# Designed miniproteins, single chains, continued (4), part 25

Each design is a single chain, and the fold is of that chain. pLDDT is the mean over its residues in the fold that is shown.

## One batch from the design tools (miniprotein)

Design m12836
Fold by ESMFold2-Fast:
Structure m12836 (fold): chain A 75 residues (1-75)
Amino acid sequence: SVAEEVREQVESPDTEVLELEVTEETETSAKVVIVFRTPDPENPSVWLTYRLTLELERTEDGRWVITKREVERIG
């Protein structure tokens, strides 16, 4: 699913996924909102919270490709 593919791309030892929501899904397009935390590159002892909004399109081969990405710090 698009949610599983997006989760696999975002999750790492340095990234904690707090929320993942598929807001729109069709046969060829999807929108996903992810809330995640990651260490601040300037001060790794501090974790910053981000909202990531992704738009994806399905290729003719059936793969999901990110076409738009927007990131906002919320904490």
Scores: mean pLDDT 82

Design m12837
Fold by ESMFold2-Fast:
Parts: structure tokens; C-alpha cells; sequence
Structure m12837 (fold): chain A 87 residues (1-87)
């Protein structure tokens, strides 16, 4: 049980980090405003996917899927806020 929960959390964080790395690879050539726009578009899609996972997990009683979706959502929101407020 603990190992499965840890893996779900790790997977969600890795997916959020991979999204940030993809944006960073483009961001070296993009102005700040364009970079923010691109991460917002990709983050909005990922947030929609996370909310769907939470909804599906709750409907099916799948606590690991709910944990995955919540961790993905919370990590993406944190990274998005850091990007917007970071120098």
C-alpha cells in the first residue's frame, strides 16, 4: 500500500517535471511572455487530465488514482505560480 502510494506521487511529480523540462528547452529561445503562454496552455491541459483522474478515482473508489491526480494538480499549480513569480 505505502509503496503504491509513493509510486503514484513520484509518477505525478515526474510528469510535472517533464512538462517543465520540455518548456525550458523551448524557453531559451522564447521571450518570457511567450514562454508563460506556452506553459499555461500545456499546464491547463495537464490540469484537466488531473481533474479527470480525480473524478474517475472518486467514482470508482480508486484512492491511488485520486492521490495521483491531486499530486499532479498541486505540483503543476505550484510550478506555474513559481514560474509567474520567479525572476
Amino acid sequence: AAAAAEEAVARARQEALALMQDIAALGSRLPYDEMVRQIDERTQQALADAEQAIADGRANGDALLVLYGQTLRDTLLTLMDELRNGV
Scores: mean pLDDT 77

Design m12838
Fold by ESMFold2-Fast:
Structure m12838 (fold): chain A 102 residues (1-102)
Amino acid sequence: MLEEQAARLEADIAAMRAAPDPDLLRLGLTLLALARIYLELGRPERALRYAEEALKLLREAGAPQDILATALEVLAEAYEALGDHERAAAAREEAARLRAEA
């Protein structure tokens, strides 16, 4: 089921990217959901790629601080799973700062 959910979200993302005026907030949130699924599937490298793109698009969309903090927490989980404790800590620190400013 998770693999089917990932495939469906990847198809939805491809369609959103092909649109002439893509909804960056929706695209970023969908990428974030896909990153979480890949973490559950034990594929942290894929999760990292999707989380990085999600954070970039959410920032471009002007997403609220709590949404950006959530994206940074997913990014930190991906870094931690890959053994990158330094980048994971930095992402968690930024997430905590954004939540304090929210």
Scores: mean pLDDT 87

Design m12839
Fold by ESMFold2-Fast:
Structure m12839 (fold): chain A 110 residues (1-110)
Amino acid sequence: MKEKKEKAIKNALENLLKEIEELKEKLKLSKEELAKVILAYAMIFRLNLMDLLGLKEEEAKKYAIEIARELAKHFGLPEELVEEIIEEIEKMNDEELAEKAEELLSKIYK
C-alpha cells in the first residue's frame, strides 16, 4: 500500500543527508547557508514527488516539510531558521519552486 512511497522518501532523505554533509564539509557552510541548501533541496524534492510519483501538491508539500525538518535537526539548525524554511516551502506555488531552487543552489555553488 504505502511501502513504495515510504521507501522512496526514506531513500531520498538518506541521499540528501549524504549530499548535504559532503557540501557542508567541502564548502564549509554556515548554518544560514545550510538552511538555504536544505530549502533548495526540499523544493526540488517537492517537484520530484509531483512529477515522478504523481503526488498532489498538498501531499508533496507535507513530505518536503518533513524532509526539511529532519535535515535541519540533523545539522542542528536553530528553530527560527527551521520555521523560515517551512514557511517558504508552504508559501511557494509550483511555478516559482523550480526557479527559486535553481537560484538558491547557484548562489551556494558560486
Scores: mean pLDDT 73

Design m12840
Fold by ESMFold2-Fast:
Structure m12840 (fold): chain A 62 residues (1-62)
Amino acid sequence: SAEEQLKKEALERAKELAKLKAKHLYPEGEVLSVEVEGNTAIVKVKLNGEIIELRIELPEPV
């Protein structure tokens, strides 16, 4: 449905934004996972053998 498509597109945009922010903060880091919960993205980044968990605030989908 159109509603399902809009939600999917919003989620994909949110994940891409979260990945970009994580890469900006840790350019040498490897993004392992991205999970979106409400307006927050939880990104796990591997850097120098350690796993860093980032919580990134997402803009409201317009």
Scores: mean pLDDT 78

Design m12841
Fold by ESMFold2-Fast:
Structure m12841 (fold): chain A 64 residues (1-64)
Amino acid sequence: MAEELKEEIRRLSEELLAETDPARLEALKQRLQEVLDRLGTVVSPDEYVAIATEAGDAVRRAEA
């Protein structure tokens, strides 16, 4: 389960960085947050912080 959530976060982060449509970006951000919330219940706090930090960086880069 945790590995599948990590793979989905990585895929969503890649999609965010490649996306140029603002409406699609909002949908991807929403989905990423949902997956991160689920991940936080099944991994250690340290692992969650590392993954959430990388995901947050992808969101900031996508938003420019």
Scores: mean pLDDT 80

Design m12842
Fold by ESMFold2-Fast:
Structure m12842 (fold): chain A 89 residues (1-89)
Amino acid sequence: DDELYEEAIRRGEELRDAPLSEKLKLAREIAEELKNETAVKFIEFVEALVNGDYEKAFEILQSTNPSITKEQFEERLPEIQKIIEEEKK
């Protein structure tokens, strides 16, 4: 539903200057309201990365894409860590 999508964007804009943890909480609530299991999994993945729980992040990623190896995930960790640190500004 396009209206639900627009509402999700508006809620996100209200938290523009909020801490990353609050943005992730809202994103998860919106994904659950939309019953978008893929989006919920993605948000859980990002939350695990933000918390430094890389083992949990890999398990979530592999549950959605079983073809991804731990080696491929570890090769991407430096880029992922840089993005997370940038978002913590």
Scores: mean pLDDT 71

Design m12843
Fold by ESMFold2-Fast:
Structure m12843 (fold): chain A 78 residues (1-78)
Amino acid sequence: MSKEELEKGVNLGIAQLAIAVVKTSIRSTPLSKLTKADLQEQIRILRKAIELAEKAGDKELAEEAQKLLAELEALLAA
């Protein structure tokens, strides 16, 4: 119980922080200045956030991260 609750809290905290970092980076950087390498790094961060959110059982947080991932992949393909 206590150990599992702590692990879940830590995984959720890390996932939320990773998503917040990606959102802040996108918001603070003009789209015209985002390099392919920047987009690839943000995609890598989001993939880890999805993994941690799923491990913690937070389906909604995982879906939020997946939505951001799809948006970044679309920008990379454009």
Scores: mean pLDDT 77

Design m12844
Fold by ESMFold2-Fast:
Structure m12844 (fold): chain A 96 residues (1-96)
Amino acid sequence: SEAERLLERLEESIRHLAELAKRDPDNAALLAGGAIRVIGEIVEFGLAFPDLQEAVDKLAKVATRMLQEMLKASPEEYDEIAEKAIEEIRRIVEEA
């Protein structure tokens, strides 16, 4: 489905963010760039599925929590934080 394709893209963006954060955890600009990409994918999902706006709001909340956790975490925790966010995102969309 189209929703599954957009979710796969969002998941890819989240995993890419974790990889960027691990490569250079002190580079705030690189981390911010990855975060903007994740937010952009959530916005694109919301524009594609106007009937799923409550799900989009939940996706934004999960992404915000993930980013806040990454800012406080050590680099070895980034993959675990990203995968937990992906699991929650999948549940939100599958239940919508």
Scores: mean pLDDT 81

Design m12845
Fold by ESMFold2-Fast:
Formats: C-alpha cells, sequence, structure tokens
Structure m12845 (fold): chain A 68 residues (1-68)
C-alpha cells in the first residue's frame, strides 16, 4: 500500500518528512508515474504550499487525489 511504501522510506532514511526526491520515488512506485511526471507533481506541490518537504499525511492525500 501507499502507506507502507511511505513508512519504509521514512525508516530507511531516518526522516520524519519526505524530500522532493523521496516523494517523487514514492509516486513512481505507487502510481506507476514516470520520473519526469512524479518530479513535476512534487515540485508544483512544494511551490504551491511554500514548503521544502512533504509530511507523510500530505503525500498520502496527494496520492489519493491523483488516483483515478
Amino acid sequence: SAEEVIEKVLKIYGVETLDPGQASLILQVVLGLSAQEAEKIVKDYLKKKGVETLTPEELLKLIKELEK
């Protein structure tokens, strides 16, 4: 599940929030997006929110909004 992938990334990197590269990788794995598509989505989200990282909750919400 998306939640399990997010939890594994947080644990592997020892972080509480996800940087742009980590968030992009999760979108690629969970939604089957290309690297270019995932990077653009993450960059646009961060710019819109004025933040440098995503919380697990923010990323999970974004994934749910992108699901068809």
Scores: mean pLDDT 85

Design m12846
Fold by ESMFold2-Fast:
Structure m12846 (fold): chain A 89 residues (1-89)
Amino acid sequence: SKEIEEKVKEALGLIYQAVGEAYERGKLTPEDAEEVERLLEELMEAYKNKDYEGLIEQLRRLARWAEEKGLTEIAEEIRKLIEELEKLS
């Protein structure tokens, strides 16, 4: 669905921006940055493979990670995307 693809692309852009800002503001250690980079790579691979079930699972993992690191705004945006994607599935 083009609607799903557009929502995912927009949300991925916002997630990348928010993670980058958190790193620049010193909210993430270098180790945290390496961990989130791996999570984002797994997310992007699921997206490229059109594995939307795997994409939702990776989004849940990323939201959990963000919440544990105190990145509440990132976690909330990811959860909203998950709800929207589940409604379109």
Scores: mean pLDDT 78

Design m12847
Fold by ESMFold2-Fast:
Structure m12847 (fold): chain A 83 residues (1-83)
Amino acid sequence: MMMPEEFTPEQLELLQKVVEALKAKDLETALEHAEKLVALGVEPLATLPETLRLLMEQPELFEDFLKHVLPGLEKAIEIAKKA
């Protein structure tokens, strides 16, 4: 998964809110922020809203999604904050 080299402050804040909502298992809030993030042009995450909608319909997939996707999103935020 290719992440942008830099985030605008607005994109970074929305990405942080997505990650926080995912950690809280709040898929509705995560979806709302993910859709706003995609609208701001974060193309590498363009499929994230569709994935979150799938997880809302099939919650049994959520544990595997968190194990495989969440670390990558957290790392992207960590790198962006240190830049």
Scores: mean pLDDT 76

Design m12848
Fold by ESMFold2-Fast:
Structure m12848 (fold): chain A 92 residues (1-92)
Amino acid sequence: LAATLAGMDAALDRIDQAVRDGNTEEVKKAAEELIALARQAAATGSPEAQDHLLKVAFRLLALSVEAWLQGHEEIAKILTEAAREVIRLGKA
């Protein structure tokens, strides 16, 4: 689990940088990797994983707002959809 949670944090850092760079392809790739890791974390059913997924979702929403304010509408949409999926996984 610890490696999976660390992997999600690393993917978030990559998304943050890609948002700053306006790099839609890197955002999409890193978001797909993040969602795959989120599914692995959710599958454990642990409270630690559920708490971490909620924190990840809030960070994705914050980054989507950042992207929207920068005029990167496609990036904002990708991140909003990713956040929605992570929230759904964290509720289970």
Scores: mean pLDDT 84

Design m12849
Fold by ESMFold2-Fast:
Structure m12849 (fold): chain A 68 residues (1-68)
Amino acid sequence: SQEELVQQAEETTDQLVKAILDRAPQSEISELQRRLSELINSITDKDLKHQVLADYLQRVRRTREQVA
């Protein structure tokens, strides 16, 4: 369902944020980004897709600023 895709994208974003904070290998970060992209691209509801994209971009940006 669309809601299950949103939940999986949120959980994958959590994993990506943690991997960035933990300075995980680039291969792990790239795999999480690939998985997240696939999940977001699978969301057909425009409102849910925009919400997930906004959350992802905001959280990753904040995290990258902290580790820069």
Scores: mean pLDDT 85

Design m12850
Fold by ESMFold2-Fast:
Structure m12850 (fold): chain A 88 residues (1-88)
Amino acid sequence: KADEILKKELEEDIETLESLFKHPEVQKLIEKARELSKEGGRGLLEAQVLLGVAFLVYAVAQTLVTRQKVDKDEAEAFFLKQLKKLLE
């Protein structure tokens, strides 16, 4: 049951992202991912790609904070801006 396994992994990724950022832009991304996942097949893969890109942007933002190049608020603003652009 590939769809069942992929759907479960998607939900776990969503829960992880929600735990990292509790912001309206993250909620919009999660809503889009959930909507795409309801289509099954390609929609489920598209949802996973969307979350994967969000995690990549988050990793970049965290690296900038760790290197003390930006503060936490600046990194958060960058992350939210990229998520908004991704949803366009």
Scores: mean pLDDT 73

Design m12851
Fold by ESMFold2-Fast:
Structure m12851 (fold): chain A 74 residues (1-74)
Amino acid sequence: TRVEVTVEVANDKHGTVKVVLRTKSRRIEIHIEAGPKKEKVTAYFDLPEEDVGEIESVSALDGIEVKSASLTVH
């Protein structure tokens, strides 16, 4: 199954957004780079269907402000 994680950031700084996915079997940590040229960033991952869950937490690094985060399963 293909999984899309999209984050949207509100500030004008480059930084890393840490997204933690809680799947049915495990916890997956994803680092997404965002900033003024990448204010809305989508990261793509292939996971087993049984291993897809939901976003547990979103943390901003380097002073970047996270406006939204979403998970889409294909």
Scores: mean pLDDT 74

Design m12852
Fold by ESMFold2-Fast:
Structure m12852 (fold): chain A 100 residues (1-100)
Amino acid sequence: MEERELIEKARRWGERKGREAGLPAEAAEHLGRAAGLLVEALLLLGERELARRVAEGDEEAYEEGAELVGDAVAEKQDPELVELAKRIQEEIAKAAAAYE
């Protein structure tokens, strides 16, 4: 599905961004997974254009997307969205742990 392609593209972008920042491969991989999960959450919210921009490596779209998902979790308390947000935070925490 097209959605799976956007998620994978975002994962690769996040991993590449982490590597360019000088992070170990394991930390970069976890940042990539966080970016992929963010795109999945945006697609769940119907924010297809924002998800596409994140997948294309638009850092402003990434920041806007993260804020929008956070706001939606607080407002809607949708169990699927809450679980995606939890997984994003877990991947970010694993990235931090992997280079300490």
Scores: mean pLDDT 82

Design m12853
Fold by ESMFold2-Fast:
Structure m12853 (fold): chain A 65 residues (1-65)
Amino acid sequence: MSEEEKKELLELLLKYGWSEEQAKEILDMLVPRKSFEEAKKVIEELKKLGINTADSRKGVAKILA
């Protein structure tokens, strides 16, 4: 995943209401496991489920399982 793709995903997470720290943690989980398109899908799924709290990491782990 390119630096520009990572930045786009970070901006999406921030736009959807995650903090910068939460967004970086979610990206650290997604980047090594998912392509850019798959990662974007996961972020959009988290947004639909309303998972934008301290538990967002648990939500990502559940979707990645």
Scores: mean pLDDT 71

Design m12854
Fold by ESMFold2-Fast:
Structure m12854 (fold): chain A 82 residues (1-82)
Amino acid sequence: SELEERLRLELETYRRIAAALRAAKSLEEARERVQEVIDAIPDEELREQLRELTDRLLATGDIQAAADAFARAAEFLEERLS
């Protein structure tokens, strides 16, 4: 279904963002790495949603907390798809 395909895309993207954040050595690098992941998304609505979410989560400067938030979001989507 279209909904299932969308949720699987979100799941994969959240995992990629979490990994990018955890690999980053600075807040600037974290923003750059996440932007690369987001720019690769073909869905404009999902890109816009993830840009807003990333900006919000990184506003505190806590890269690890942002990575954990995306990882938890991925876990919730995985449970929904199972």
Scores: mean pLDDT 84

Design m12855
Fold by ESMFold2-Fast:
Structure m12855 (fold): chain A 59 residues (1-59)
Amino acid sequence: MLEELKERVEKLIKEKASVQEIVDAIHTLHDFDPGNKEVAELMAKLGKLLAEKLNVRPE
């Protein structure tokens, strides 16, 4: 399961994913295991990608 989520995140970063697709993936990660360090790292990567697509400065 975790490897599948990691592959999904990497695919979204590699391809031109929509804002909606990124948001949906973040929700999936949050529901899976929010206490897991690897899940938190994947959520951080998607959050950065979302910020870049929305043209906001990552803080």
Scores: mean pLDDT 75

Design m12856
Fold by ESMFold2-Fast:
Structure m12856 (fold): chain A 110 residues (1-110)
Amino acid sequence: LPSLEEIIEVAEKLLEKVKEAYEKFGSKMSKDLKKKFEELLKAMEEALEEFKKTGDLESLRKLIEKAQEIKILLRNLSETLPEYKEELEKQAEEIEKLVEELEKYLKELE
């Protein structure tokens, strides 16, 4: 079984990748899309803080769910910004890999 520390390290890396995507592409989003991304990012930060504090698997599930929504958002953005398509798809793929790792941990702990 993975340690709590190992899970937290992967979750922190996931949050870092999402923040990196926001810094790179936030200025290229519509007002509504940027607001949605900011709300999802805030929810991820709150979920990670709660998970670090409590070890509650529901907080980890929430983090994964919000990250999945960000991934979909980035993939949809790649269709509207062809000049950034490769970079956006790469960011979405990196987020997906970290999400899959956290989902595997969650399954092992359930």
Scores: mean pLDDT 87

Design m12857
Fold by ESMFold2-Fast:
Structure m12857 (fold): chain A 104 residues (1-104)
Amino acid sequence: MSVEEILQELIDAVEAGAPREEILALLEEAVEALKKETDPARILRAGRLLASALARLLAAGQLDEEAIALIEEMVDIMLEKLPDDAEVQAIAAAVRDMLAAARA
């Protein structure tokens, strides 16, 4: 599965009230898929989907330490692969702000 497909399944799972174990498994699959992705356009679309998934995880109260760590890893991977992309930098900043708010 592509990282975009996994992140869309994550969004659908969160909206359906899927159990924590399923949410974490999808996040882990998304991390591994993102590590293998080399297409900048797909990485950028994955970043947009990640921000959407995070907003839904926050709203559902499903953002624990393990989920936060996996999301932070995905942000780091995107910045490593596309360090000069202004939209990836903006997505990373927005995601980090949402994670900081969740910890407050």
Scores: mean pLDDT 86

Design m12858
Fold by ESMFold2-Fast:
Structure m12858 (fold): chain A 77 residues (1-77)
Amino acid sequence: AEELAERAERAWESLSEEEREFALEIFRELKEEAAAAGEKVSLAEAYERAAERAREAGHEKAAEALRLAAEAARALA
């Protein structure tokens, strides 16, 4: 289980500062949107949605880091 978290951490560390900031902003934006709509989404689901949005924006490395974070969150649940 910790290995997935470690993989996610390494993916995040391999990102440029710009890619990391982009990934964090997307994740935060999606959480705020869900909260405003009164929706309760799991942490894993929030990461998965953020990864998909990052992928659509062309940020493949950020998307991969977010997808790994979703896997880690799901394994730790």
Scores: mean pLDDT 77

Design m12859
Fold by ESMFold2-Fast:
Structure m12859 (fold): chain A 88 residues (1-88)
Amino acid sequence: ETIDLEELAKTDPAVAAFLEGLRAFQAGDYDSAIEKFKEAIRLNPDFPLPYFVLSFIYHMKGELEKAEELHRLGIRLAKKSPSYRLSE
């Protein structure tokens, strides 16, 4: 089961910003990735996926408390907004 994020990005600018963030993250450009994930959160604060990836980036930067806070917020939002919940 996979969410087609590229199809969602055609109609949801928050998903489009999230995908741009993922591309920057895959390229190792963590600063651009952070900017795009923050843009996705600004466009849709209830979108949990950018919180999880930001959490991982801050964990890699050694900001462990910030990473943990973002991860918990992502879980809370995913439970509140089941449409964005990953299965299991």
Scores: mean pLDDT 77

Design m12860
Fold by ESMFold2-Fast:
Structure m12860 (fold): chain A 69 residues (1-69)
Amino acid sequence: MHPTIIDELVHRLKRLLAKADAGELTDAEFEELKRIVTQLEYARDMGNVLTPDQQALLDRAKAVLAELS
């Protein structure tokens, strides 16, 4: 996977987490958040390396999904 694709997913993840923090996350955006988390985990399983900052955002997103479930 190109680094640009991972950076784009991370950028979208940051935006969704900001909406979650504001209490503005829609059901559709919650499903998008789950998909992005799954895609980033799959990218790691395929040998793509996340930066520490990207990993921290992924871990935060997992915590948000667990709290909202």
Scores: mean pLDDT 80

Design m12861
Fold by ESMFold2-Fast:
Structure m12861 (fold): chain A 78 residues (1-78)
Amino acid sequence: ADEKAKKIAEAAKTLLEQGADPELVAEAVKQMALAFGLPEEVAEEIAKKVLEAAKKSKDADKIGEEVFKITKEALEKV
């Protein structure tokens, strides 16, 4: 669970460091969650929360930490 959350968070951080828009980061996180076997509804919820976090801050490290937390919580419920 933690390993999948870490990979999703690392991908989000990398995209933000490359100047990706919040919408692109959220979509990438959704696609990775689906690829890791999460239900579509859960992947959408993660993407929504990631989009909100990315819109509030441009700090890639802080957004990466938030993405890890969001994804880990979602994985623990499945």
Scores: mean pLDDT 79

Design m12862
Fold by ESMFold2-Fast:
Structure m12862 (fold): chain A 78 residues (1-78)
Amino acid sequence: STVTTESKETIEEQLKKVLAILEEVDPELAKEIEELLKKVDLSKIPSSLFAFLQSFPLLDDKLSAAEKIKEELKELIV
């Protein structure tokens, strides 16, 4: 378990990796998540969500994982 909140730069790098993987699976969903990220303060991403983002490349169901990321990001929109 990660206890420390990661820097915006580290979170942004991880999100770019997630988006690159997702773009190979579902480019439309990748674009939707990218648009949500423009409305989200990346420094506000909780450690639990960051840990989930780090595990994304290892998950078997990329679409369900991406949908969960999309839902979590919507909660962070002001």
Scores: mean pLDDT 76

Design m12863
Fold by ESMFold2-Fast:
Structure m12863 (fold): chain A 80 residues (1-80)
Amino acid sequence: KMTLEEVKEKMAKIAEEAIKNNDLRGGAEKILELVKEVLEDPNASEEEKEYVIFLAKIYADKLPKDLREEVLKELEKLEK
């Protein structure tokens, strides 16, 4: 099980590297992979799932409109 603290650290690093390397799409894909991993974990609490979605939405706010809409749509597909 990935801890919420590990997810926070990984998301922060992905966001920082994506901005630094001008690879926002690659960053978005990695963030979505982490979200999916947490949401598919049967041991993850509902609060942990809600918080990881929240972190992904914060990252989405840094993206160009079209990519942001793609990320938000993928997040909706991952939510029940």
Scores: mean pLDDT 78

Design m12864
Fold by ESMFold2-Fast:
Structure m12864 (fold): chain A 106 residues (1-106)
Amino acid sequence: KEEEIERRVLEAAAKLFLEKGYENTTLEDIAKEAGVSVSTVERVIKKRFKSKEDLYNYIKERAEKNQKLLDEAVKKGRELGISPEFLDYIRFTGNVKLAEEILKYA
């Protein structure tokens, strides 16, 4: 369904923007990575975002927010006596759900 296509396009865009930046990432690159047509990428972007730049800013802000949550969760987890190995797992995997669970025990 369309939601699964949108997810694949967003994941492909996030990966490529992280690897080679906004200017060096084309809609064709995103289409190849997501396994869809360029027209599908354009349709997905226009439906949810105003532009490729708006999509990039969304991904960037989300990545920064997730990194901050992970850092705060690791700090709080240390205070709670959670094992360093488990905190490293959360950090390296980017598991935001587990990070949010730790922060609930503030």
Scores: mean pLDDT 79

Design m12865
Fold by ESMFold2-Fast:
Structure m12865 (fold): chain A 75 residues (1-75)
Amino acid sequence: SSAIEEAAKKALEERVKELEKELKAQGKDVTLTYDAEKNEVKVQAATSEDLLEAMKRVGEIVKEIKEEKEKKLKE
């Protein structure tokens, strides 16, 4: 349903903002931007190592949100 989809997008945006704060607190030069229209997370980092770590962490968040959404849809 549209309500489940909207909730998933909001959760993704909030988790992405939290992740960016966490990574910056660890001294990593990372910027994460969520595009709600495309339902995509843009990852930018000063180094390839930080970019790969950020992409991995974003992928974990996306997977968690997708699994939660699928559970709600399947009942």
Scores: mean pLDDT 82

Design m12866
Fold by ESMFold2-Fast:
Structure m12866 (fold): chain A 60 residues (1-60)
Amino acid sequence: SLDDQIAALQERKQQIEKSLTDHINALRAEGRDDLAAQLEKVKAKRLAELDKQIQELKES
């Protein structure tokens, strides 16, 4: 069950990373660099939170 929980968080991380990266790239293609930079900060924070949860489960 622990391995399954880690796998689920890793899958969620991949989905969030792809979705936000695609959105950031679309914003840059439209010349919306300020919005893209803001979304990169949101992406970094969300991925860091998920990485922390994954690490805490691995250390349990």
Scores: mean pLDDT 88

Design m12867
Fold by ESMFold2-Fast:
Structure m12867 (fold): chain A 81 residues (1-81)
Amino acid sequence: MIPSEEELEELANEILETINENIRLAEAQGDKQLKARYEKAKEQLEKIIEELMKLKDRKTAYRQLSMYLALAKKELEELKK
């Protein structure tokens, strides 16, 4: 079944919320270098998400967004150690 636009928007929003939490935790830990790295990653992710949301193949867009979300969440779990 083809993913809906709403499902893609929900994934995109969760990715951005997760990277924002990664930035917040890096700042709370006093790691300015890690914070700057995540801020740069956020800029790149915003561009990637914009391109994926324009993709006609929504199944590929959903798969790619799900991958980026999984990577962002894995980084969040590392920060919680």
Scores: mean pLDDT 83

Design m12868
Fold by ESMFold2-Fast:
Structure m12868 (fold): chain A 92 residues (1-92)
Amino acid sequence: SMVESKIKIVDNIVEDFLRWAEEHLSPDEVEELRKYLKKMADIVKEMIKNGKSIEDIRKELLKFVETLPPKFKRYGLIFVDSVVWGLEFLDN
């Protein structure tokens, strides 16, 4: 289904981001980033299941990014852009 395909894209983005983080960040930073990415991914998956638009998903994720510690905000923004791009690519 399209829902299952979208969820798979989100999971792949999380896995790829964490693979990068394990090579470039400290173990403590990787574990903290993993927790934030999981929360953001859970938000996206619920919104996908509820038929929300890509624009609504982007807006909700950006609100969550505003709550992140300053050090992680840039990573949160990269995740938002990756999710939006992936979902738009699948819909076109």
Scores: mean pLDDT 89

Design m12869
Fold by ESMFold2-Fast:
Structure m12869 (fold): chain A 81 residues (1-81)
Amino acid sequence: LEEALEHLEKAREAVEAGDIEGALEHLRKAREAAERIPDEEVRQATLHGIDLAEAAVEAGDLEGALRALEETIRFLREALE
């Protein structure tokens, strides 16, 4: 959980900076970490959020990417509590 959250936060920072390459790299690392989440519902929801953020970044929709990242980060923070 914490590792996926860390990479999603870095992806958000990269999108805010307009660093598309960095955003995609951190999304890739977030995906690798998310695949190791033991809870199936948390894992699937996190992977879905990553898919949405990646698609938005690749489409040049940085606003959409930020929304997907913020929602996924919030979800994971609540799952850690």
Scores: mean pLDDT 84

Design m12870
Fold by ESMFold2-Fast:
Structure m12870 (fold): chain A 76 residues (1-76)
Amino acid sequence: RAEEALRRLEELAARVKELAAKVAAGDTSAIPELREAAARLGEAVAEVLAVGSEEQRERALELAREATAAIEAAVA
């Protein structure tokens, strides 16, 4: 279960970075999709933190930090 959640999290983190890059380029149509992807990322992080190993939890937090940094850069 945790491995599936972590894989999903990796996919969502990549999606958030892609959408954040579009927003940074001025594509405001990507904002609702970015918001949705960020919410799903948070859910996946919570799942990994609940049932994951120490290594999986560290990876989830790393991915969350990278995604958050991309969003902050896009909206700064």
Scores: mean pLDDT 81

